# Designed miniproteins, single chains, continued (5): the designs that were tried, part 71

Each design is a single chain, and the fold is of that chain. pLDDT is the mean over its residues in the fold that is shown.

## One batch from the design tools (miniprotein)

Design m18627
Fold by ESMFold2-Fast:
Structure m18627 (fold): chain A 71 residues (1-71)
Amino acid sequence: TAEELEKEAKKALEKGDEVEALELYATAYREKKDYKKAIEYYKKAKELAEKTDKERAAELEALLKEAEKKL
């Protein structure tokens, strides 16, 4: 559920994993069908990931494009 994803995002933030937290928030908004907010959070996660992990950034870009198709 979206609530479980938000709870998991909070735990990721507590562990210092900002990319994971942002992706989980984006996925939670997608589950709520709030595609505009999902896109915002996927963009933030992707931008952050680009600095450390190009493969992770590419995965986030794919999720971003999927969310954009739902607008």
Scores: mean pLDDT 83

Design m18628
Fold by ESMFold2-Fast:
Structure m18628 (fold): chain A 76 residues (1-76)
Amino acid sequence: MEELLEKARELAKEMSKEEVKAIAEKLNAMSAAEQAAFVASLSPVEALGIVIAAEEYGFPVSKAFYDAVEAKLAAA
């Protein structure tokens, strides 16, 4: 878990503000089912990295996306 969190933070630092904004806008346009499918296609590091980057830049992450990421991390 701690190693996963550190890798996710490192990935988040590599993401540009523009990239994170585009991801957040795309997620906000998705249904809860589409967001869950998207998270299922990501690695745990990628999923958590997106959450960290969105929080760092101040872009809102939906509860559906957050719940899907939390479920994925619990399975990792």
Scores: mean pLDDT 80

Design m18629
Fold by ESMFold2-Fast:
Structure m18629 (fold): chain A 107 residues (1-107)
Amino acid sequence: ATVTQSPSSLTVKEGETATITYRASEPISSVAWALQRPDGGTRALAVNGQPAEGGGDSRFTVSISGTTATLTISGLKPEDSGVYYPAVTSASTGEGALGQGTTLTVK
């Protein structure tokens, strides 16, 4: 199945909003978003529109619409810089897929 994540890279100013989109060839039943920081640390962000327990931030919002999953980050901070990965589950097959990553730089 063909999957795409866009944009591949994005540079934004502090306080702005960024949107990252994952598109699958099949309907999505669930998505979990994670941030890989430049220091090598990983942070769980949100699962199926809910903030991750213990690490949730109201600035991160997730939506699923058919074959598309989106992550929107409002009030961007320099600490939000890193590579964003969605882990998605197909509604039709139950198979998991990982997005290619979006590199976000906050200036």
Scores: mean pLDDT 74

Design m18630
Fold by ESMFold2-Fast:
Structure m18630 (fold): chain A 62 residues (1-62)
Amino acid sequence: MLEEAIKEALELADKNLDRGVSEEELEKIFKKYNLSEEEKKKVLQAVKRHLHEIGDKIVMAP
């Protein structure tokens, strides 16, 4: 569950390197895998780390 959610989030981030990943896109993944709050944080950290390695940024609503 969690690792599949991370894989989908990273795939989405990779496709959208120029604009980042929106909160709505991440929320869709969270809903699909029915993630807990801790699991959501792990997905966000994985995406943020991946984008930092590449030099891109995640886009989140305030």
Scores: mean pLDDT 70

Design m18631
Fold by ESMFold2-Fast:
Structure m18631 (fold): chain A 58 residues (1-58)
Amino acid sequence: SELYKKLEEKLKELGFSDEFIEYILEKVKGNETLAKDLLEKLKDEKARKNLKESFEEE
């Protein structure tokens, strides 16, 4: 899927681990709206930083 591939690529560029990327992709798989929303958030530096902090905390 183009959307999921683009999301995976973006997460990799932002420095997320392969394991974390796979976890996120599994979570958004079958939910196109969630995947698209996450991709949009990754485009914004502030939102991206907030997302990383939220997930990296655990």
Scores: mean pLDDT 71

Design m18632
Fold by ESMFold2-Fast:
Structure m18632 (fold): chain A 83 residues (1-83)
Amino acid sequence: SLEEKARKALEEVKEAAKEVKELKKELKEDDSRETILKLIGAILAAIGAALEVYEYAKKLGRPELAEEAVKLLEEAGLKFNLK
């Protein structure tokens, strides 16, 4: 079902966001190109999963799913503030 797909996509956002947090901590001790590339990969995975949640939220008429995805990205520090 679409709701199951939305829940799975949201779970993917949670997992990718957790990886982003851990890789950001790792960068403090290891700023190697490998760690940076892993972080970029995790960020892209989190964004991709979040876009999937947005599409399912739209189709289901459940904006709270999209809000949860945004919250997870923000908790990982994926806030693009104008600085």
Scores: mean pLDDT 81

Design m18633
Fold by ESMFold2-Fast:
Structure m18633 (fold): chain A 85 residues (1-85)
Amino acid sequence: KAKEAVRLAIEALRAYMEGDLEKAEELGKKAEELAKDLDQDELNELILKEGGEYIRKAYEAAQAGDLEAAKEYLKKAEKAVIEAL
């Protein structure tokens, strides 16, 4: 469940960066719904500190319109999450 929530969050951010706002919103809602019932400690352990920071930076870059930086941070976040799972 925690692994699936993190995967959906990364997919939502990727869709957002690709301009598929409808898919990003749908996947983001699914990730949030799954994460709502998770133990906070379990979620933190699965994301890794480094991976979680990259997800945040990717989102901030995407909101600022820097899609190249957002894609680079998302790539690093995906790698960190995969290695943690």
Scores: mean pLDDT 69

Design m18634
Fold by ESMFold2-Fast:
Structure m18634 (fold): chain A 60 residues (1-60)
Amino acid sequence: KIPIDQEEIDLSLLRMEAAILTKIEGLSPEEAAERVRELGERNGYSEKVIEEAVKLALEL
């Protein structure tokens, strides 16, 4: 496997942000999911990555 994949990197960054928002900032998974969606859209991440990150954040 190629270790560098931009979609994997983008997804990992959004997942880390969701974890910080829920575990450190105390936001609900729903609030974290909305914030990672906004962050991904503003940073120009692919819709596929944003949707996967939102789905994973809601499962926290």
Scores: mean pLDDT 78

Design m18635
Fold by ESMFold2-Fast:
Structure m18635 (fold): chain A 79 residues (1-79)
Amino acid sequence: SESEEAVREVVAMVVETVRELWAADPEGVAAALASPEGRALLREAERLVREAVEAALAGDLEKARELAERAVELVRRAA
């Protein structure tokens, strides 16, 4: 279904972004996890991913995409 495909796309976007950041700068990723600022951004990104998955499951594909893109931006800012 479109909702199942959207959930897979949301998860893939986040996982691929984390893998790219870890491969490019593992020390930067470790520093982000250790910093209060980095942890705050990652907690917000987690909330956005959860909301994106919920939107995708509800069939709101536009909202799911927008939330997933915002989550990816926060992950990149944290690293």
Scores: mean pLDDT 81

Design m18636
Fold by ESMFold2-Fast:
Structure m18636 (fold): chain A 57 residues (1-57)
Amino acid sequence: MEARREEIKRILLEAGFSERQAEGAVEALETHPEVAYAELSKALGEETARRLLELAR
């Protein structure tokens, strides 16, 4: 039902994340966006991390 959450998960799965890791990243973007952005930037690069952060807003 939450199209933006599914889009974030899809991007993470495409990048090689597991389903569990993608779920955790979505929750982190909702609860601790600054921490999630820092970790995703390390894993995926700043451009992709910024896009994921925008989708979570």
Scores: mean pLDDT 79

Design m18637
Fold by ESMFold2-Fast:
Structure m18637 (fold): chain A 55 residues (1-55)
Amino acid sequence: MEEGIERAERRGLEAMRKVNEAIELLKEGASDEEAARRSGIPVEAVEALRRQLEE
């Protein structure tokens, strides 16, 4: 049984929460750089999310 599983799951949940925060900020009209800074996600990832939302 891996003790690291709980840590990996925590990081996954935190990553999903940050992604959701970035998406909400983008929906509210925030810039890519602002969404990246506030959510802690790289600007490149935020730009990818915006392109998927506009698809």
Scores: mean pLDDT 73

Design m18638
Fold by ESMFold2-Fast:
Structure m18638 (fold): chain A 96 residues (1-96)
Amino acid sequence: SMEKAREAQLIIAELALERLLEAGKISEEEKKELLEKIKKEDEEAIKELGKKITEFLQSLEPEELAEFFERLAERFREAGLEEEAKAAEEAAEELK
């Protein structure tokens, strides 16, 4: 459903922004501002964040990328997004 797709996108964005913050690539203020823009469906902010997430994920070692997908699967499962959780788990296994 469209609601589930939107929730999945928000969960991906939240986890990616947390990882960017941990890596020192963004500030806490930038994380909050980007999340608010995504919640308001700012298409330009969503596109720009998508680029930053892609670049960040491409910079990760396979083991780090697998850990990202495992954490993503856990968050999807907590939100009741079982299909998305399974896809993330399968992605993590392929990287091991």
Scores: mean pLDDT 80

Design m18639
Fold by ESMFold2-Fast:
Order: structure tokens, then sequence, then C-alpha cells
Structure m18639 (fold): chain A 60 residues (1-60)
């Protein structure tokens, strides 16, 4: 699941380890953390954090 993804819905940051997502944000997935979470970098803000896989759609 490494690659370019788009956020399919807004997601507010709940912990310091998470990324805040806005619908349509572009992200680079860096690694899989577990079956439900990935570590990603937002290409819109430059911040890194964990995000749920269900909030992302692969574009490339």
Amino acid sequence: MIGLYRAVAPLPKQTEDELELREGDLLEVLEEVDENWVRARSLTTGEEGIVPKSALERIE
C-alpha cells in the first residue's frame, strides 16, 4: 500500500500521532503500521502521522 493516496473524507486529529485530513488531501503512504493504519505524509501540509486505511483512496 506504499504510494500516492487521496483522503476520501475529512478526519479531525484525535492524538498527536495522527494526521488531520481534509477531503481531497493528497498523501504519500510511507509504511503500513498494522491492518487498519498507515504512516503517511500530507503533501498539502507536509506533516507526517498515522491515518486509517479506510480514509484513503489510492490514485497511483
Scores: mean pLDDT 77

Design m18640
Fold by ESMFold2-Fast:
Structure m18640 (fold): chain A 80 residues (1-80)
Amino acid sequence: MSKEELEGEINVSLARMMRSVLELEASRHELSPESQALRDELFKLTDEMEEAYKKGDLEKVKELHERMLELLKRYNEADS
């Protein structure tokens, strides 16, 4: 496995884990409409990242990972 393939696999695994955490958190308390919208965008990004990884588009996985981090920052700020 190349370093790029390994990084892609790690990023996708982190995205899957984050999705699971957000799903569990949503079941514990009601989110604001802003937080719900940001969460929905995060779910879409995780799905896109998995598809890019399946296609071997590691550049796309990296781009989507950076977008996910930006969106997570907004999610955390909105829920504060």
Scores: mean pLDDT 73

Design m18641
Fold by ESMFold2-Fast:
Structure m18641 (fold): chain A 68 residues (1-68)
Amino acid sequence: AEELLKEAERLIDQAAAALEAGSDPEEVRRLLEQALEKIREAEKKGADKSDVEALRGRVAELLAQIAA
C-alpha cells in the first residue's frame, strides 16, 4: 500500500513538473490518470485514508489546471 502511494506521488510530481514546463496537456493528463490508478490500488490495499485524500486532491488540482 505505501509503495503504491509513493509511486502515485512520483507520477503526480512528474505531472506537475511537466505542466510547469509547458508540456503537452495530454501527457500531463496521462500521468495523472496513472497516479489515480495507483491511489485506487493503494486504497484497496488499506492505505491511510488521509494520504489517499491528499494525493487525490493534488491530482484534482492539476487536472483542473489543464482542463479547457
Scores: mean pLDDT 81

Design m18642
Fold by ESMFold2-Fast:
Formats: C-alpha cells, sequence, structure tokens
Structure m18642 (fold): chain A 97 residues (1-97)
C-alpha cells in the first residue's frame, strides 16, 4: 500500500500540474480571441492536449486502484472522462475561431 500510494501521489501531482497549465492556456486564449484568434486557437489546442495527457494519468491511477479501492478508482475514471470531454470542447472552440 505505501509504495502504491506513493506512485498514485506522483501521477496525481503530474495530472494536476497539467490541468493547471491547461487553465492558464485557456485564460490566455480568451484574452486573445478578439485581437489574435489564430494564436488563441493554438493555445486552446495546446490546452486540449494537456487535458488529454492529464486524463491518461488519471486513468492509470484508476487502474492501479481497481483491486484496492474500486470506489476511488471509479472517481478517477470519471475525472478522466470529464477532462477528455473538456478537451473536445476546447478543440471545437478553436475550430470556431
Amino acid sequence: MKELRERIRKLVLRAVGLEIRAIGLEIDARRLEETDPERAAELLREAAEELREAAELYEEVARLLEEVDPEEAEEYRELAEKLRKRAEELERRAEEL
């Protein structure tokens, strides 16, 4: 359990870092939508890529927890799905710019 929890902690911290970075990119994109829509679209696509990477990390956490804590595993799986959907929304928004 101690080794498993340490591995999960590292994966979660990495995923959270990617989510924070994606939020920063979304904020920057929003500021540029009217003045530089092409650059705003690039930032939204970059944010989407970071959210997809974070989702993959959360899905790995869910796999590690499946036999130990199935309820917690399901929470991380749901989080991964939400991030993938958000990434799709950002990609769609980028195409509209």
Scores: mean pLDDT 88

Design m18643
Fold by ESMFold2-Fast:
Structure m18643 (fold): chain A 109 residues (1-109)
Amino acid sequence: MKELIDKLIELSGVPRSFLVELSEQIRDLMDNELPLEKVLALTAALLYELLVKKKTTYTNVAGKTLPYPVTFENVEELKATPVERLFPLFNYYLRSGVIPEEFPELAKI
């Protein structure tokens, strides 16, 4: 977890404070049903795929290629996006069952 967050900050320029605030806002929209650490982990993983790896699609466990519902070219575009627009992306990511292959431990969080 720390390594993922540190790499996201270093390689994308996402401020740690922004990542924490975004994770808290997503958790609130989910009626606080998930621990903050889990929301932070999944938010960081999704942003790593979009901002660091520049992925627009992912391959699910059945081998089907699916598009991410939204993508960001940079941190400024991400910061300009209201949390209400980011929330469907987070829910879509959770429902897809896709965990980044570099961080398989996230499936157990």
Scores: mean pLDDT 69

Design m18644
Fold by ESMFold2-Fast:
Structure m18644 (fold): chain A 56 residues (1-56)
Amino acid sequence: MDEKEREAKIEALKKMLEEGSEIPKEHLEALIEALREGASDEELVELLAKLAGIEK
């Protein structure tokens, strides 16, 4: 993933977080943090799977 794609994804997730979405706020925040840390698409998929497996 290049930096331009990463920044675009972060911007989109931030907008979803501000406007509200069907995706839980905690999931959006975790994805934004992972993208900032340089996570790959594979790492993002693994993170989403982990978050989806956590019941609260």
Scores: mean pLDDT 74

Design m18645
Fold by ESMFold2-Fast:
Structure m18645 (fold): chain A 60 residues (1-60)
Amino acid sequence: MEKLYEAVKLVSEAERAIQAGDYERALELFEKAIELAKQSGNEELVDYIERLLEEVRARL
């Protein structure tokens, strides 16, 4: 549960970074969130974050 909560929190922070135009920070936050989501065993969350990460990479 803790790792899942941390992953979700990082996703929210990354989304705020995107709104601020800070795509490099969003990339770092999504990468950390993916690792935590993998540790939590939530494959749906991993897939979701990976798609968001690809979108951010396209803007760098």
Scores: mean pLDDT 82

Design m18646
Fold by ESMFold2-Fast:
Structure m18646 (fold): chain A 67 residues (1-67)
Amino acid sequence: MEEAKQLVEKARKLYNEGKYDEAIKYFEEALKLDPNNPEALRLLADVYYKMGKLEEAVELYQRAARI
């Protein structure tokens, strides 16, 4: 859906700016609208991986791979 795509794009820009907290918020909102969006799941996993939250990152990568 277009709304979820816009949220992912906004979150990606925030992630590139180093605004991880805000990026996480927008990725989570995108996943609320489209829970099986593999791009949103992978990018959110990348954010958690960079933050050292490896368990959360692995769970998100596995969810993306199952789609």
Scores: mean pLDDT 81

Design m18647
Fold by ESMFold2-Fast:
Structure m18647 (fold): chain A 74 residues (1-74)
Amino acid sequence: SREELAEEFFKQAEGPIRQYLLDRGVAEEEAEAILERIREAIKAALPDLPDDPEAARLALGRIIQAEITAFLAR
């Protein structure tokens, strides 16, 4: 399902994202807050995700990138 694919994708991405943020000097608690925002953004996008798994993974990657970019631009 789209929900299972999204959950698996985020689980695989969570560690690398957290490490990326920490390496850039983001505090641990802020990194966790960003990860939670990403999780909520993915959840909100679930109804509109493509049925094709590859297209869905690309869409999920773009959501993650958008959230990180928005945070870093503040």
Scores: mean pLDDT 84

Design m18648
Fold by ESMFold2-Fast:
Structure m18648 (fold): chain A 60 residues (1-60)
Amino acid sequence: LEEQIKKLEEDLERLKKILEELKKEYERTGDVRKYILALLYESVISSTEMVIERLKKKLE
């Protein structure tokens, strides 16, 4: 379980980097599709953070 949490935290960091790139591309190009993708990544990041928190509470 702890190893699974660590892998989720690693995935979370990668997702955050992708989100930053999408936001920069939207700022540069005004491409609404990049904005939509950024919103989707923010949703995935939030869900992943919630799962990590729940798993950590179960380990206490």
Scores: mean pLDDT 81

Design m18649
Fold by ESMFold2-Fast:
Structure m18649 (fold): chain A 83 residues (1-83)
Amino acid sequence: MEEARKLLEEARRALEAGDTRKALELAGKAIELAPDDVELVVEAIEIAARAMQRQFEAAGKLDMAAKVPELRDAEIAAVKARL
């Protein structure tokens, strides 16, 4: 539990620093450590979605970047539905 929270904080810090690859990796690891913690998984999905959106924008794939919020919301809804 503590380890998953630390990974989530590191992922958020990496995203703020512009390291989108590290943010995605750390967010994924946090989900792997605490998949039953719905609140933590939702936060990790939000960080991963922001990292993906920034990656697509940097690559000039604006159409894919525009779809990230919809995919994020769908994934969050699926996680909450699991309860």
Scores: mean pLDDT 79

Design m18650
Fold by ESMFold2-Fast:
Parts: C-alpha cells; structure tokens; sequence
Structure m18650 (fold): chain A 89 residues (1-89)
C-alpha cells in the first residue's frame, strides 16, 4: 500500500540521518514511519509484521535517545527488513 511504501522511504531516510549524526531528524522520521507502518499493516491484517516493526522502531528510538547509534542503526535496519517482508507478501 501507499502508506507502507512511504513508511519504507521514511525508515531509509531515518537510517541515513543517523549515519550522518542527525539524531533528531532520524527520530522524527522513524516515528512517522512507525505511524504509517502501523496504519498500513493494520489495514492489511498483517499483525505479526506490525508487532515486529513497532518493537524494532521502539528499541531503535530508545537506543538513539541513549546515544547508542550502533544499536539504533541495527534496530532501524531490522524494522526496514520486516516492513519490506510485509510489502513483498
């Protein structure tokens, strides 16, 4: 769906922002991606993918706020991979 494609784009942008040290931008983009992914995955009934994406983004946000950029990047990449699996189905 359009919402899932936009969420994927936002997660990619959040990862890029973190790599550049722009933590605030990464947090904002990851939060918007979570909102769109939650709406899109709920509309499609993909509740297992929804729970995994939300968990990964929440863990990424916690790591980013703690200054753990390495863990935040890993968790955003996990969220992106899970979202891409949901889109491919």
Amino acid sequence: TEKLEQAEKLLKEAIEALKKGDTDSAIEKAMEAQKLASEGLTELGKLEHLSRVVKAVMEALRAAQAGDTESALKKLEEALKELQKAIAE
Scores: mean pLDDT 87

Design m18651
Fold by ESMFold2-Fast:
Structure m18651 (fold): chain A 55 residues (1-55)
Amino acid sequence: SPRLQEKIETYEKNLKKAEELLEKYKDGDPRTVRILEKTIQNNKKIIENLKKKLA
């Protein structure tokens, strides 16, 4: 499904951006680090679930 592939691409792009922000701010505010780690975990789970539907 092209729509499902587009959705996966969007979450993968969001994941990459969150990982880049975590690298940038990892030595900063612990609250920001926690939020970014949670965002990364949530995006990974969504991507895995969407990829299972695509396969």
Scores: mean pLDDT 84

Design m18652
Fold by ESMFold2-Fast:
Structure m18652 (fold): chain A 80 residues (1-80)
Amino acid sequence: GEEVELVIIGEDGSSIVLPAILLSKKGNEFTIKIENEEDLKILKEILKKQGIETNSNIFKVKGKLEGNKIYTNIKDISGV
């Protein structure tokens, strides 16, 4: 997979950037893998605050790919 940066935009306009591996893309939908355990914990904590719990390190993201960055909102991320 290609190395990308996942840019998660919060409702307050804040952003969190996490390194990820792009596994597949289809239009504006991306499947990514978070390999770093600390980054994975950050993403899982964000998702848990939305009521989403997952044991996966693979996620589906709806967003925009610009260069090596995938821009997304928290609500457009789901665990696989």
Scores: mean pLDDT 84

Design m18653
Fold by ESMFold2-Fast:
Structure m18653 (fold): chain A 64 residues (1-64)
Amino acid sequence: SDRDFMVQQLIEAKKRFEKAGYSQTEIALALQELAQLMNELRAQGKSREEIRRELEERLEKLIK
């Protein structure tokens, strides 16, 4: 389901933030922003592949 897809993306993002040394509070805020981004992209009719690409671009800017 789309919910399961979104949850899986947030779990993977959380692991990347934890590995990068972010605090629990910073991770929670970042995951909230990523969840909003995914909801906006879904409202725009973006595919799962397009959503993954946008998330990867956002994560690369935040973590690298």
Scores: mean pLDDT 84

Design m18654
Fold by ESMFold2-Fast:
Structure m18654 (fold): chain A 98 residues (1-98)
Amino acid sequence: MEEYEERIKEDPNDAKAYAELGDVLASQGRLEEAKEYYEKALELDPNYAEAWANLGRVLLELGQYEEAVKYYEKALELDPDYEEAKRNLELAKALLGE
């Protein structure tokens, strides 16, 4: 976490550093904070398929299934071969009763 905060301070446009900080927070169960950092990563790089998919996963864990579907679909628009996003999209749709 401190390492990623230092990277952000050195390069505030490092979308990957924000996404990696989001990953650390999500691994700690700090899902709302993880969401904020993934959103910051996507403000810097809206074509960051991995950050869209990771934000979808956080929303899935928070029970926000409709939003999770939208973000996984966005990840797959950017990377159609993203297997993790495909699997989690199917799971999110199943949880919505689709």
Scores: mean pLDDT 82

Design m18655
Fold by ESMFold2-Fast:
Structure m18655 (fold): chain A 68 residues (1-68)
Amino acid sequence: MEEAIAEGKKLIESDPNIKKLADEAVSATDRDEILQLTIKLANELIKKGASLDVASAAAAHVYRQALA
């Protein structure tokens, strides 16, 4: 799990468009907006070749940070 999150973070940092989605999610205050942004983040990671496990772990991590 921690390794999947770390790999997901590397992929997020490698693509400025994906990084923007992550940054927007953690700065958002509306729960529905946070959820939509994390769904988009996961889909973009999968399009970049991430496994479902890596994409899901990274998106869940961003979602938890946004709700903290």
Scores: mean pLDDT 80

Design m18656
Fold by ESMFold2-Fast:
Structure m18656 (fold): chain A 73 residues (1-73)
Amino acid sequence: SEAERLLEEAIEAARAGDMFKAGQLAQEALRARYEERGELSEEEIELARRLEEALKAGDAEGAVRALEELRRL
């Protein structure tokens, strides 16, 4: 799906240390997922908050972990 493609790109950006690009791609992925399903689960909202914290901290490992969990949902 479009959301899965964008999440994979976000993971690559986060691994490269590009926190800004990772954040933009993750936001687009969540938007695509919302458009596909009409809602985001509570788990996805919680993971999105955790991702935002990792991105603000420059925590690439934490950002990748949160993005991989989002991709599994």
Scores: mean pLDDT 86

Design m18657
Fold by ESMFold2-Fast:
Structure m18657 (fold): chain A 108 residues (1-108)
Amino acid sequence: SPALEELRRLLREILELLEEIKAEIRALLAAGRITPEQAAHFLAGVDGIGTLVRAAEAFAESDPELARALLREAARLAEALAAASTDPAIRAKLEEVRRLIEEAIRLL
């Protein structure tokens, strides 16, 4: 369906944005602006969001209720990471991730 194609497009956009966030976290670590422990915590959180988004894509057709629940969890994690972010660029990208996830939920 057109809605399923749009959903897959949004989920791919989210995953690309998460990779950009990971690159920015690594750049902050390389510049000495965050600690290795802070970088590890943030990277684990971003990877967690990605895992939930990929799982939602896998279940979108067979179990849309589970896909919706996985995306709601991903949105909560993105909101929590955005609130914990002191870097404006990382925060803005995490807020955009949350917005795209909320759009994806509406298509399920």
Scores: mean pLDDT 91

Design m18658
Fold by ESMFold2-Fast:
Structure m18658 (fold): chain A 87 residues (1-87)
Amino acid sequence: SLSAEELLEEARRLARRALELAMEALRDPSRAPALLAEARRLLDEAQRLLARAKERPDADKERILEVEIELGIAQLVIAVAELTLLP
């Protein structure tokens, strides 16, 4: 029942929160396992919402690209944090 724009805004919100958690893990490595696990969970949910938005006929291609770029940045930062902070 959500519009493509509502799905994209929720995906963006989750990706931004995931990035915040990854940045918090970099500032406090003792909390990294829990923070990065939650960041990964939120990023996975954001990716599922993006996939759903892309299936919608009302989806704006430029808006999709903007959210894809933001998710890609979050994915990269989380991956780097996982490589540097996790065994």
Scores: mean pLDDT 89

Design m18659
Fold by ESMFold2-Fast:
Structure m18659 (fold): chain A 60 residues (1-60)
Amino acid sequence: SLEDQVRTLLETLGARAAELRAASEDEKVAWFLEFAGVSSVDELSPHGRELLATFLRLTA
């Protein structure tokens, strides 16, 4: 379900998804934190951290 949530997010981003896939891991993390409305990974819920890990895997 986490993979499906991330795939749906990437599909809704369209052309921006291609930019995110081309970005460095640090840039992908920064993007995800902005999307989540937090300043650091430590501010993410456990579910948020699992979504971030899935997002990084699916955009690698």
Scores: mean pLDDT 83

Design m18660
Fold by ESMFold2-Fast:
Structure m18660 (fold): chain A 63 residues (1-63)
Amino acid sequence: GEDARRSALAGAAAGRAGDYAAASTGGWEMFKNGGGEPGRKGAEAGRKGDAEAAAQYNLLAAQ
């Protein structure tokens, strides 16, 4: 949904700004909200500090 998409985009922006903790939190929240496999990959990417990948997977999970 829209909230998941916004969280994914915020995570990407945070990662580019060097705020990897916020990027990791965004990915984990999407995973907890039932994003399935894309949500799991988003959480993993966020944990690793890859905010762009986290945003892309979280956006897929929101579909």
Scores: mean pLDDT 60

Design m18661
Fold by ESMFold2-Fast:
Structure m18661 (fold): chain A 109 residues (1-109)
Amino acid sequence: SMAREKVAKIIEELAKKYGVKIEDLEKTVDEVIALAEMLAAGILSVEQILKGHSSDIKLTMIELTAALVYLGLRKSPTFEKLRREFLREVEKIDPEFAEEARRILEELE
C-alpha cells in the first residue's frame, strides 16, 4: 500500500540521517503499523513506549515517528493528540530530532 511504502521510506531516511543501521531497528514496517494501531486504540501510550526502549532511544523515536506518519496518512481521529504528546516528550529527550519529526508530521497536512 502507499501508506506502507511511505512508512518504510521515513524509517530509511531517519535511520540514515541519524546514523542508525536499518538492521538495528527492532520493528519491521508491519510491526510499526501494528504499533500505530495500538496507539490509536489507546492500548499503548507514547510515554510507555519511550520508557520501554530496549537499547537506543533513537530507534524508538524513529519507529514512533513512522507510526505517526501512518496514522496521519490514514486520517486517524487520534493523530493530532498523539502528535502533540509525541513531540512534547521527544523535545525533552532530543530537541533536534523533535524539530525534524515535527516537519515530517506537518507535511502530512
Scores: mean pLDDT 83

Design m18662
Fold by ESMFold2-Fast:
Structure m18662 (fold): chain A 62 residues (1-62)
Amino acid sequence: GADEVELAKKNIEEALEKAKKMSADQKKQLAESLEASAEIAKKDGQDDIADLLEEAAKKVLS
């Protein structure tokens, strides 16, 4: 629901802030975790959350 999307956005924002201080290896691990979470969200029908997680993974690596 909307509350779950807002919570996901907040968690992603916090993760992206932490990622700014991460090593390249830590960023890769975080991106892989976000991609794995996105696949789980897609399987559960949470497409909005999956899209947010995929975008976050790309931002972590950029």
Scores: mean pLDDT 81

Design m18663
Fold by ESMFold2-Fast:
Structure m18663 (fold): chain A 70 residues (1-70)
Amino acid sequence: AATARALLDAAYELLKQGKFEEAYSVARIALAEFQELGDEEGVKRAYRVLGEIYRKMGKFEEADKYFEKA
């Protein structure tokens, strides 16, 4: 969906800016929207972004859990 993809793009931009908490919140909203729509590829992309956020925060165990779902 256009809205969910735009949210995920925004989350990735926030991630590049080091705004990890904001990136996480936006990525979580995108994930929920992709799940509601049944967009399996969008769900995988959202899990990848969530994993990258945790990895950059140094939370490697949480990052691995998200990457396993991607």
Scores: mean pLDDT 84

